# Designed miniproteins, single chains, continued (2): the designs that were tried, part 22

Each design is a single chain, and the fold is of that chain. pLDDT is the mean over its residues in the fold that is shown.

## One batch from the design tools (miniprotein)

Design m4779
Fold by ESMFold2-Fast:
Structure m4779 (fold): chain A 66 residues (1-66)
Amino acid sequence: GAALQQELQQLVRRRVGLKLRIIGLELDLELRELSPEERAKIQEEIKKLQQEIAALDARIAELEAQ
């Protein structure tokens, strides 16, 4: 129904935003001179964002199966 399609569109949009944020953080790790502590913090943030994407992917799959 319309509500299902709207929820799916919002989740897909959120997923794209999280992927773009990860790309930005990966570029920081590659291009910037960072302390080991700063590098570890960025790696932790990437890991958390990857977990959020995994949860969104699971929810999207559930909605698409309906």
Scores: mean pLDDT 87

Design m4780
Fold by ESMFold2-Fast:
Structure m4780 (fold): chain A 68 residues (1-68)
Amino acid sequence: IEEYIRELDKKKIFSKGAIETMAKNLKGASREQIDAVMKLAIESNKELIEAGYKVGPAEVLEAIKKVL
């Protein structure tokens, strides 16, 4: 699961902590759910990303709560 998340994060938008948080909380999730969480986290934090910051653990936890 962590390897799949790292593969999807081709542009290195997510922090190490965010990837680890997703890997822990998305254990047993489908690929569609993982994709949806990552997409929502990016869309919800577009201004943060445009400013040059990485999406962190708190941001991915909010996306997980909304998708699952």
Scores: mean pLDDT 78

Design m4781
Fold by ESMFold2-Fast:
Structure m4781 (fold): chain A 62 residues (1-62)
Amino acid sequence: SDEEEKAAQEARELLEKIGKAVLSQNPEAEVEVKELSPTVFELTIKLGDETRVEKLDARLLL
């Protein structure tokens, strides 16, 4: 639906914004935003030997 597509775009943009904020504070970090499904996105942050993975279901924003 249009609402789900819009939520998916907002979710992706939110994770990209978070990733950029992390990189601005930790320029050595590796940041990736991955689409797992049309409504589920994953943010991976790697800093040194630490890896953090956060998942966001865009449907939770509806």
Scores: mean pLDDT 82

Design m4782
Fold by ESMFold2-Fast:
Structure m4782 (fold): chain A 58 residues (1-58)
Amino acid sequence: SLEDILAALEAHVADLRARGASDEEIREEVERAIRQLRVMGLPEEEARAIRARLEALI
């Protein structure tokens, strides 16, 4: 589900942060993940919502 995808991405962002990744590195990883999800059929509106929630963690 979208909530499962979001939870997995939020956990990944938290792990990157704990490992000392910069804000720029985390933003790049988020954008890469969203591009992959879009290729796999995620709608634009849902991708936008996921991006907004993840950027709030940066």
Scores: mean pLDDT 83

Design m4783
Fold by ESMFold2-Fast:
Structure m4783 (fold): chain A 72 residues (1-72)
Amino acid sequence: KEKYLKEMEELAKKSSEEVSSAIEKLLELAKSASEEQAKGALEKAKEIYKLDPKVKAKLEADGTAEVEAAQP
Protein backbone atom coordinates (compact mmCIF):
# COMPACT_ATOMS: atom_id res chain seq x y z
CA LYS A 1 0.00 0.00 0.00
CA GLU A 2 2.69 2.51 1.04
CA LYS A 3 4.60 1.79 -2.18
CA TYR A 4 1.66 2.88 -4.33
CA LEU A 5 1.02 5.93 -2.16
CA LYS A 6 4.66 6.98 -2.43
CA GLU A 7 4.64 6.55 -6.20
CA MET A 8 1.55 8.74 -6.41
CA GLU A 9 3.32 11.37 -4.30
CA GLU A 10 6.26 11.28 -6.72
CA LEU A 11 3.92 11.69 -9.69
CA ALA A 12 2.29 14.66 -7.96
CA LYS A 13 5.69 16.27 -7.35
CA LYS A 14 6.67 15.80 -11.01
CA SER A 15 3.35 16.98 -12.42
CA SER A 16 1.71 20.37 -12.76
CA GLU A 17 -0.18 21.83 -9.81
CA GLU A 18 -3.54 20.91 -11.37
CA VAL A 19 -2.57 17.27 -11.87
CA SER A 20 -0.87 17.24 -8.47
CA SER A 21 -4.15 18.30 -6.84
CA ALA A 22 -6.04 15.52 -8.63
CA ILE A 23 -3.43 12.96 -7.59
CA GLU A 24 -3.59 14.25 -3.99
CA LYS A 25 -7.31 13.50 -3.93
CA LEU A 26 -6.61 9.97 -5.13
CA LEU A 27 -3.92 9.69 -2.44
CA GLU A 28 -6.40 10.72 0.25
CA LEU A 29 -8.84 8.05 -0.89
CA ALA A 30 -6.08 5.43 -1.26
CA LYS A 31 -4.81 6.06 2.30
CA SER A 32 -8.15 4.83 3.65
CA ALA A 33 -8.53 2.05 1.08
CA SER A 34 -7.02 -1.39 0.60
CA GLU A 35 -3.78 -1.99 -1.28
CA GLU A 36 -5.78 -3.12 -4.31
CA GLN A 37 -7.73 0.14 -4.32
CA ALA A 38 -4.51 2.10 -3.87
CA LYS A 39 -3.11 0.33 -6.94
CA GLY A 40 -6.20 1.31 -8.91
CA ALA A 41 -5.84 4.90 -7.73
CA LEU A 42 -2.21 4.89 -8.87
CA GLU A 43 -3.24 3.68 -12.33
CA LYS A 44 -5.76 6.51 -12.57
CA ALA A 45 -3.10 8.97 -11.41
CA LYS A 46 -0.79 7.71 -14.16
CA GLU A 47 -3.52 8.22 -16.75
CA ILE A 48 -4.03 11.80 -15.54
CA TYR A 49 -0.27 12.33 -15.55
CA LYS A 50 -0.04 11.11 -19.15
CA LEU A 51 -2.21 14.05 -20.20
CA ASP A 52 0.35 16.37 -18.61
CA PRO A 53 3.77 15.80 -20.28
CA LYS A 54 3.50 18.84 -22.55
CA VAL A 55 1.26 20.70 -20.11
CA LYS A 56 3.82 20.21 -17.35
CA ALA A 57 6.62 21.59 -19.51
CA LYS A 58 4.42 24.52 -20.51
CA LEU A 59 3.21 25.19 -16.96
CA GLU A 60 6.77 25.02 -15.64
CA ALA A 61 7.49 27.95 -17.97
CA ASP A 62 4.31 30.00 -17.42
CA GLY A 63 2.65 28.34 -14.42
CA THR A 64 4.94 30.12 -11.97
CA ALA A 65 4.03 33.41 -13.64
CA GLU A 66 0.32 32.58 -13.28
CA VAL A 67 0.53 31.78 -9.58
CA GLU A 68 -2.56 33.45 -8.12
CA ALA A 69 -3.47 37.00 -8.94
CA ALA A 70 -3.84 39.28 -5.96
CA GLN A 71 -7.16 38.58 -4.27
CA PRO A 72 -8.66 41.70 -2.62
Scores: mean pLDDT 67

Design m4784
Fold by ESMFold2-Fast:
Structure m4784 (fold): chain A 59 residues (1-59)
Amino acid sequence: DEQLFLQLEVKYLNELLEENAEFFKKAKLPSEERLKLLDELVEKAREKAEEELKKLKEK
């Protein structure tokens, strides 16, 4: 499996979730809004992971 990619995705997702975790706590977002935000963060994390993996592959 592509463990490296998954590790990078999880790492970036954690960073993004941490940034937004305070907003979740403060706003007490309903599940619907939380899922919407989570989708956005997952997409961003995936994009960052692909970019990082590309850099590693180039070197």
Scores: mean pLDDT 72

Design m4785
Fold by ESMFold2-Fast:
Structure m4785 (fold): chain A 58 residues (1-58)
Amino acid sequence: MEEIQQRYKDIVEKFKNGEISIEELKKHIEEVKNDPRLTEAQKKAAIAAFELLIKLKE
């Protein structure tokens, strides 16, 4: 569980640092939607955070 949360935190940090493109972050959103290891709440939170980051950069 902690490993999965750290993975998504790292993705957010890389996006903020310009290491991940908007296109790559959109792929991560699709991965989150289809990840059976995540709870419904974790999926909603991660997707909302990623979508917000995309909107702020567009």
Scores: mean pLDDT 75

Design m4786
Fold by ESMFold2-Fast:
Structure m4786 (fold): chain A 92 residues (1-92)
Amino acid sequence: MKTRRRTLEFEFDTDVKLTPEQIEKLVRDAVLKVPGVSNPEVKVEVEGNHYKGTITFDVDEELTDEQVRELVEKALKEAFGDKLSNLKVREV
């Protein structure tokens, strides 16, 4: 089994009153719940209730870019629940 370094861009709106550091922690913790993911690095930029960032991590090479994106998107939705809207995740 080989791992590859992947980078995803994400953006979403949330009414959750959290600091950028708390959002980074939630995103990092959510991605670590995905099997085969390690060494996550998260950067978040905030503009009002809109959050945009990047997440870079090591993941199993046999997973396609689409599968990785879907797994991360699902993990973020599960972490934030109904408080997250307009979620977009894309490969860089």
Scores: mean pLDDT 78

Design m4787
Fold by ESMFold2-Fast:
Structure m4787 (fold): chain A 82 residues (1-82)
Amino acid sequence: MTEKQRLELLAGAYYLHAAIYLLLGDYEKAAEYAEKAVEYAEKAGDDGTKAAALEILAEAYEGLGDREKAEEARRRAEEVAE
């Protein structure tokens, strides 16, 4: 496994965990795992996973009541997806 492949795998794994915690309403865990997914996706150059993870991060921050962080995460997701 190359370093890039390892980072892509980690990004995907953290993204999946973030999505599951978001579905369960555990917004603190969802944000924690989504931030890790963004970090590893960025290191891997995986824009798709980064954008998806930022969308989960935005929803997690919204669930936590942090509208400003939620809007910033959505803005970052839009920039990556384009």
Scores: mean pLDDT 86

Design m4788
Fold by ESMFold2-Fast:
Structure m4788 (fold): chain A 68 residues (1-68)
Amino acid sequence: MTLEQEADEVIARARKALEEGAPVETLLSLIREMLDLQHRAEAEGRQDVVDRITAALDELIAKFEERL
């Protein structure tokens, strides 16, 4: 699986979990997976993937904070 495919998959899972009212621990685990992918993308020089994950994290964190 490519970094781009892994990013798309985890972003989709995170959005679904948030919409379905998943536990905070599940949401934090998914955010951690996204951060790990962002670091891997940075290490590989994949700025396009970094930007994509960053945008998704900003959106998801904002929606998660509204729930708190």
Scores: mean pLDDT 80

Design m4789
Fold by ESMFold2-Fast:
Structure m4789 (fold): chain A 66 residues (1-66)
Amino acid sequence: NEEKLKELLERIRKDPKDVVAYKQLVRTLVELGKRELAEKILKIMEEAEKKKDYEGAAEEIIKLVE
């Protein structure tokens, strides 16, 4: 639900390396029918791991979901 999204976004904001929060965020978006957004986030996460830039990825993901 939308409330769960806000909780997960706050976890990511406080700890950009919280892999569990990203996984739950993607799952929650799929459950809400936002599959395209979930796929977009997965790509951003993969790029963040390649660049080791988790803070930049976290801000981008938060902006996209909000």
Scores: mean pLDDT 81

Design m4790
Fold by ESMFold2-Fast:
Structure m4790 (fold): chain A 57 residues (1-57)
Amino acid sequence: AKTTIGELMVTAGLAPRVGTLGEYHDAGIISEAGLAELQTTYGVAADDPFPEVVSTV
């Protein structure tokens, strides 16, 4: 998708790295597709916190 994880978090009005990816998905903040993209693209598990790699070039 064209929307980054950072943009999703900004749209939701939340700070990044709060809770785990699974908790964000359960709360409805991250879509199922967004969670899958996070796990595939950044190599993280649902119970891991948001990765700092989001800021890497």
Scores: mean pLDDT 55

Design m4791
Fold by ESMFold2-Fast:
Structure m4791 (fold): chain A 63 residues (1-63)
Amino acid sequence: LPSKEVLDLEIERTFLEMQRAIARKELERARKNGDVQTAKRYEAEIAELDRRIDELEAEIASL
């Protein structure tokens, strides 16, 4: 059923949003500590999570 598919995608999106929130907090810590290499790593991770979330939102919107 479409509602089941939407629910599954919503759960996946929520999981990715939680991962992104954690990465953002870690990025802020790295920046405050002057850890440039760690900051760059989290910036890349956040960019990838943003891309995946956008893909899921587009898929949900198509249903």
Scores: mean pLDDT 85

Design m4792
Fold by ESMFold2-Fast:
Structure m4792 (fold): chain A 93 residues (1-93)
Amino acid sequence: SKEELKETLLKILDYQIEEVRRRVADPEVRAILIDFLNKVKELVESGKLTKESIDQLADEAIARLEALGHEAGVEYVRSLKDLLLNFLDQLEA
């Protein structure tokens, strides 16, 4: 169901937040990734997750990470964007 998909996505986002807190050593990169994940979580909880909002949040996070030269962080956000777009397609079905 759409409710179960939403609950699954929220659990994935919570897990990612804890993993970033634990594994990302650079405090500035960690802050960017946590901010991105929290904003996505807020959109999921409020029912405002759209392709446009995903694109905007991902592009902002990627730009900040690219300014820091943090390629691994950029690839992480790109992978999450793909995951979010896949969930959005299933939620809109």
Scores: mean pLDDT 88

Design m4793
Fold by ESMFold2-Fast:
Structure m4793 (fold): chain A 63 residues (1-63)
Amino acid sequence: MYTVEEIYEAYKNDPERYEKIVEELAKALQKEFGLSPEQARKIAREMVEGVVEAYERRKKLEE
């Protein structure tokens, strides 16, 4: 599994890696919850975006 820092680094500097992270989470959601590929990708993207937003808010609080 990817760390919060790896997800954030991909978001800032590596869009291709960021999309791979979303796809990996989507595959995991399909396996665990029996979701369709479309539903899993939507939820995975929302989860990853939430992680990025939370990390950015934390960084903003420090600096």
Scores: mean pLDDT 79

Design m4794
Fold by ESMFold2-Fast:
Structure m4794 (fold): chain A 71 residues (1-71)
Amino acid sequence: DEKKKELKKELLRKIGEILAIIGEIFDLEKELEEAKKKGEDISAIEEKIKELEKKRKELLKEMDELSKQLS
């Protein structure tokens, strides 16, 4: 049961990281909209969003694997 407790803590940490990334993506999407309205270069913002989405996908996969171990 201690092992299950440690797995739950790891799962909660990954959930926290995913939520933080979602928040960053939300902020960047808002920044992207503002940049588009001003006719500014959006390439850097788009690339950063893409990198965060990739990281989110990786964390979601890790979270799914941990959840299966807790079942």
Scores: mean pLDDT 83

Design m4795
Fold by ESMFold2-Fast:
Structure m4795 (fold): chain A 92 residues (1-92)
Amino acid sequence: ASSLPKEVALKELEEGAEAARKAGNEVQELIALGELYKLKGDYEKAAAYYEKAIELDPNNLDALKNLAEVYEKLGDKEKAAEYEKKIEELKA
């Protein structure tokens, strides 16, 4: 994939996180920061931001989906499967 779409996405996520912070939307800020670090390949930091987002909003499907993906990238298949199961339970 081209690096240009990634640079645009990184800038949009940075701006989105700042906008969410200014609006007082902590969950949206944390999700945007998680996406930002995931895109940078920092899966440990991405996981930390998504975990904090689900502490505030346990049923946030976007945060849960991204957390499952990030734990898979970290090689933690057990945690990835746990979050995948939570997503399935919320959709039932």
Scores: mean pLDDT 81

Design m4796
Fold by ESMFold2-Fast:
Structure m4796 (fold): chain A 91 residues (1-91)
Amino acid sequence: SELEKLIQQLRQQAASKYSAASILEAGADVNEELAKKAREKAKEDPEKREEYLKLAEKYEEAAKENREAAEELRKEAEELEKKAEELEKKM
């Protein structure tokens, strides 16, 4: 059935988007940890304080972008799952 194939495809697309979101979230976690370490180094080295604070801000921005992208992917995945469920109910 073409409908069964469409449902399977929508679920596979949703799974792929959840996987991509998880990778971005892991990247955000790494960037947040790197930002924290940079802020700690800023406290330990007054001569390089501005450099470490700028590095921390860069990592914090990257983490924010990764989190926002992951949230968008999760919303898209949820919409695909809802569409698959609606089609399955009509079978």
Scores: mean pLDDT 91

Design m4797
Fold by ESMFold2-Fast:
Structure m4797 (fold): chain A 58 residues (1-58)
Amino acid sequence: STPAEVEELLRRMVESVAEEEGLSEEQKEEILRRARELVAQGVPVQDAVAEAVRELRE
């Protein structure tokens, strides 16, 4: 996958989760930033988003 394709998937996943969880725009941005960091470390997009959400809820 290309970096652009990964970024598009990240944005879509984060948007979906934010909508379902009723998250603020600030929380959505924090999740997106953290998920990008995790993906850069080799974490799959789905797992990166899930981990970022869990960290935010702590």
Scores: mean pLDDT 81

Design m4798
Fold by ESMFold2-Fast:
Structure m4798 (fold): chain A 68 residues (1-68)
Amino acid sequence: SMEELIKAARELGEALAAGDEEAALRAAVQLSTLGGVDPEEARRIALRGLEERRPDAAATELYLRGVS
């Protein structure tokens, strides 16, 4: 559902902001399952967000892929 997708995107953003790689990867996989995004692609986006310190951008990208 859209609400579950929004929740997962928020959890991803929070994990990325905290630098919590484990939580970020879990949230990315959940987003991939809900939004029909490839899990490996979702993981790459999350890891890029951590590396580049752009949690909002990574969370937004995954959310938009899920709702497209």
Scores: mean pLDDT 71

Design m4800
Fold by ESMFold2-Fast:
Structure m4800 (fold): chain A 63 residues (1-63)
Amino acid sequence: GEAEAVEILMEEGGLSREEAERVVRLLKEGRGDLAGAYLILRHGLSSEKAARIVNRALEELER
């Protein structure tokens, strides 16, 4: 669910709750590309790590 997606973004992405909720909104809008770019550019994650985190958050949003 949405709460689980937020927790993944916080725990694995290093996001604050507010940032994680914003990223979840982007994912709900079909903007996984922008969510991944945010993790890379703002939090310094690799493309591979950002993609894994985004995919796990998306899986939880589909539950």
Scores: mean pLDDT 85

Design m4802
Fold by ESMFold2-Fast:
Structure m4802 (fold): chain A 69 residues (1-69)
Amino acid sequence: VSELEKKIEEYGEKMLKAVKEGDLEKAQLYGLKARRYLLEKELAVASEDKKAGLQAALKKIEDKIRELE
């Protein structure tokens, strides 16, 4: 299991816990962090043609994470 896969799973679990506890702000933040690591994993193995789109998606997710932190 890669480090990125472990982080995706970790933040996914934190998101679900926050949802169950009614902490929607934490749930959104952890969900975005899980999505960020998933995109980083995809970017690492992506073809050159797909990298630009994945980088743009990553930037949008990172901007939202910074706004919520």
Scores: mean pLDDT 81

Design m4803
Fold by ESMFold2-Fast:
Structure m4803 (fold): chain A 55 residues (1-55)
Amino acid sequence: SLEERLAELRAEIDRLWAEYQAHVAAGQPIPDDLRERMLAVGEEYARLVRELAAA
């Protein structure tokens, strides 16, 4: 369902955010792959939220 997909994306966002924070805390540069995935997952989540609101 759309709700299940939103929950899965939310969990992925939380995981990626934790990984991002770990790099920041360690004073390490953020990997390009991590940045790109965060953007892609965030955009997907926003799109699905708009679809749910329009239904």
Scores: mean pLDDT 84

Design m4804
Fold by ESMFold2-Fast:
Structure m4804 (fold): chain A 120 residues (1-120)
Amino acid sequence: SEADRLLDEFLEILSEIFDEKTVEELRELAERIRRGDVAAMDEFIEKLGEALEKVIRENVDKMTDEELEEFVELAREIVEALQEAREALRNGDEEALLRALERAVEAARKLAELYKKLLE
């Protein structure tokens, strides 16, 4: 499905930012979501939020104030988009789900590019 494609793309982008263990845990939660376990979406959002906060904490001393603000904003956009995806999934709203996942993918791409610049 298009939602499966977007979720796979999202996870691939996250693999550029997070350690292998975190990505594997998120992939396991994603498989539960694909099987209709809506509660796994809450665990996914919580796990992702914790992972994003950890990346910010570990890299804050490498960031300018502007880069930190952008990173925090993009992290917030990702979490908000996934909260919208969770609501869409609960309501069976496929169009809203696709829009939310597309927003999450776009925010994740921007965050990954910013993260790569910090490693240079």
Scores: mean pLDDT 88

Design m4805
Fold by ESMFold2-Fast:
Structure m4805 (fold): chain A 57 residues (1-57)
Amino acid sequence: LQADIAKIIKQNGSATLAEIAAALSVSLATVTTTLNTLEAEGKISVDAASSTASLAK
């Protein structure tokens, strides 16, 4: 799941939480939890205002 999310973000530059949930056929809650883990690891950045995720630079 983490690898799949990272791949989607890398290919598109950024993705909304809803796009990731739809692409992977998982709940929005699962995406949010996984994104929080990846952000804590410094791998991605999440913009809460727009509900989008991008690769950390």
Scores: mean pLDDT 77

Design m4806
Fold by ESMFold2-Fast:
Structure m4806 (fold): chain A 71 residues (1-71)
Amino acid sequence: SEVEELARRIGELLDELERALRAGDEKRAQTLKEEVLRTAEELSRAIPDPELARIVRETVEQEVRRLEEEA
């Protein structure tokens, strides 16, 4: 399903973002962050429940912030 494909892509992008942050690759990290947030917006649009869609988007945004804080 589109939801499953988008969720998998977010996971892959978050893993790449963590690696870029650990490597100190600021340009790559910024590009990956933008792609994660864009994909999260696409995922939220694919979710029929607006409350669940909001929670998913906020959860991804919080995970991005957590990774940036741990770098």
Scores: mean pLDDT 86

Design m4807
Fold by ESMFold2-Fast:
Structure m4807 (fold): chain A 92 residues (1-92)
Amino acid sequence: SKEEELKELAKQVLEGLPEFEKRIKESKVPKKKLTEEDKKEIEELIENLKKAIEEKDAVEAGRYISLLLYKIAEYDDKEALEKLKKILEEIV
């Protein structure tokens, strides 16, 4: 079912997050400073993710998760990472 696809996606992402966090911490790539515009873009991605989840669209949810993870890594945005974890934990 679409609900089962979404739960499986959320579970796989959550299981991968410790390694993702480790790679961010160990990365020698300079992190970008988070601007107000960047915060707004991240907030919009979070809202789009929530909409995809409400619509039970695992493909769109996966796309927004990937975009969020890219931005989280780029900025080391721990607040956005915690928000993403909470959203995914509510699905599992």
Scores: mean pLDDT 88

Design m4809
Fold by ESMFold2-Fast:
Structure m4809 (fold): chain A 64 residues (1-64)
Amino acid sequence: SMDKSQQLLKQAVEALEAGKYEEAARLAQEALSLDPSNEAARTVLAVALEKLGKKEEAEKARKA
């Protein structure tokens, strides 16, 4: 549901702010699985992947 996706997005942002990049990427992926149109979740996923050194995966996330 969109509500669940937005809740997971909020948790992903909090994880990102805490420097928990693997957790942020996981939460953002879960948000996208529930709502593939959630552009904010896609952005958080891409940023988290860049912080983890996964630049190619980050670019793929941005383009999807």
Scores: mean pLDDT 85

Design m4810
Fold by ESMFold2-Fast:
Structure m4810 (fold): chain A 80 residues (1-80)
Amino acid sequence: MKELEERAEKGDAEAQLELGRILFEQGRYEEAAEWFRKAVELEPSHEGYAALAEALWALGRDEESRRAAARAAELDPSRA
């Protein structure tokens, strides 16, 4: 995990998404949401915004979750 953390801190969007997913699986939703935010700021993606929406939903941040989900939908060519 430390190697993945170092990669994520250096600005690797894929590493940031992977670290966020691991934290989400551990129930560390606040930390997961922060890494997902960094990932979508660096490289906006459907996967990134969808993951962010799930983490925000788990935290009870319903409005922020809805906004992230809407952005994920806009980046999904099958639904946007």
Scores: mean pLDDT 82

Design m4811
Fold by ESMFold2-Fast:
Structure m4811 (fold): chain A 75 residues (1-75)
Amino acid sequence: SEAEGYLKKAEEAIKKAEELMKKGAPRSTILRQIAEALKYARLALEYAQKDGNSELVERAKKLIERARKLAEEVS
C-alpha cells in the first residue's frame, strides 16, 4: 500500500539520521534527514487514515514522534 511505502521511506530516513548523528555529521545534514522522515511519516499517516487502517495510523504517529525526538536531540 502507499501508506506502507511511505512508512518504509520514513524508517529509512530515521536510520540515516541516526547513522549521521553517530558519525558526527553536520547538524544541517542530520536535520535534512529528519525533515525527510517527517515528510514521509506524515504522508503515511494521511494514506493510513484514508484507508481506515488503525495499525498503520499508529505506526505513522510513532514514526512522527521518533523524528521529532531526534530533532530535539540535535538541537
Scores: mean pLDDT 88

Design m4812
Fold by ESMFold2-Fast:
Structure m4812 (fold): chain A 76 residues (1-76)
Amino acid sequence: DLDAAIDRAEAQFAPVLEALGELDPALAAEARRLWERLAAALRAGDWEAAERAARELEALLEANRELVLEAVARAR
């Protein structure tokens, strides 16, 4: 079930986004926006849009790797 898989991923990612928001609110907001675009594209079956959103999210997280790793360490 694709919806259930997306919901599980959101549940795992949400604590990291919350911790990231404490470190850098603007970065957390952009990461959330890209995740929401990815999830919406996946639910719509728009694989091109999903791939683009996934690449943008990956690039954003990699460019901010130190803050992301700190957020992951704080998340539970």
Scores: mean pLDDT 86

Design m4813
Fold by ESMFold2-Fast:
Structure m4813 (fold): chain A 65 residues (1-65)
Amino acid sequence: MQITIERVGDKFHITVTSESGTLEAVAESIEEAIKKLKEMLKEQGASEETIEVAAEAARGALELL
């Protein structure tokens, strides 16, 4: 599973790629980006622990922009 979050203008583009396919979402804030990332990871079958670790890492990275 590969997770990519990119800032495009005033928005964040989130991509989650797995063997089951690719999920994409657009968010207008860091909080919305984290929420959508958690939803996409849950849909891909990630554990609650994995979702929380990924969300925390993504939040830290986005706050450094």
Scores: mean pLDDT 78

Design m4814
Fold by ESMFold2-Fast:
Structure m4814 (fold): chain A 104 residues (1-104)
Amino acid sequence: MLEEFIEGLRHPDPRVRLQALLDYLEYQQGGPFDYSKLLDLLRNLPEEIVEILAEDPDPLLRAYAALAGVLRPADREGLLEVVDLYRAVGRTDLADALEARLAA
């Protein structure tokens, strides 16, 4: 199972790589994806998946790696997408904290 997700994360199409990540998070949760659990799910990602996401050319996928604990200055654009995502799901506390971190 894990190897199948890793192969998806290495696909040339970023949409396929994003879908592989979402499929893994649903598998890890044991049901439909719940945005309220996103941070807990990302914190429990296998290190191999986090490393693959951190090196991904897509800034949004790198932003997911940053939420899992891997932060790079080059990912500022992707981190702003994550701020918008937090606001959209009503997590203004996390959005404000991440914006403050990006402003420093």
Scores: mean pLDDT 70

Design m4815
Fold by ESMFold2-Fast:
Structure m4815 (fold): chain A 75 residues (1-75)
Amino acid sequence: EERLKRAQELLEKGKEYFEKGDYETAASYFEGAIRLAKDDPELQAEAYRLLAEVYDKLGKTSQAEEYRKKADELE
C-alpha cells in the first residue's frame, strides 16, 4: 500500500533527524507517519513512541507522556 510505504519513509527520515539532534524536524516527520499510518496501529504506535522521545528531548514532558499513552492504546 502506497500510504504505508510513505509512512515508513517518513518514519526513517524522522529517525535520521532525531539522530542529528533536529528534534523539531523529527517531530514533523513522525506526525506525518502517524497521519499516513492511520490504519496501521503497529506503525502508529512506533511513531507515537518516537514522538514522545522527541518531546522529552525538547523538555515538554507532559506532551511526551500523552504520546506514550497514545502508543500504549494501539498495542
Scores: mean pLDDT 83

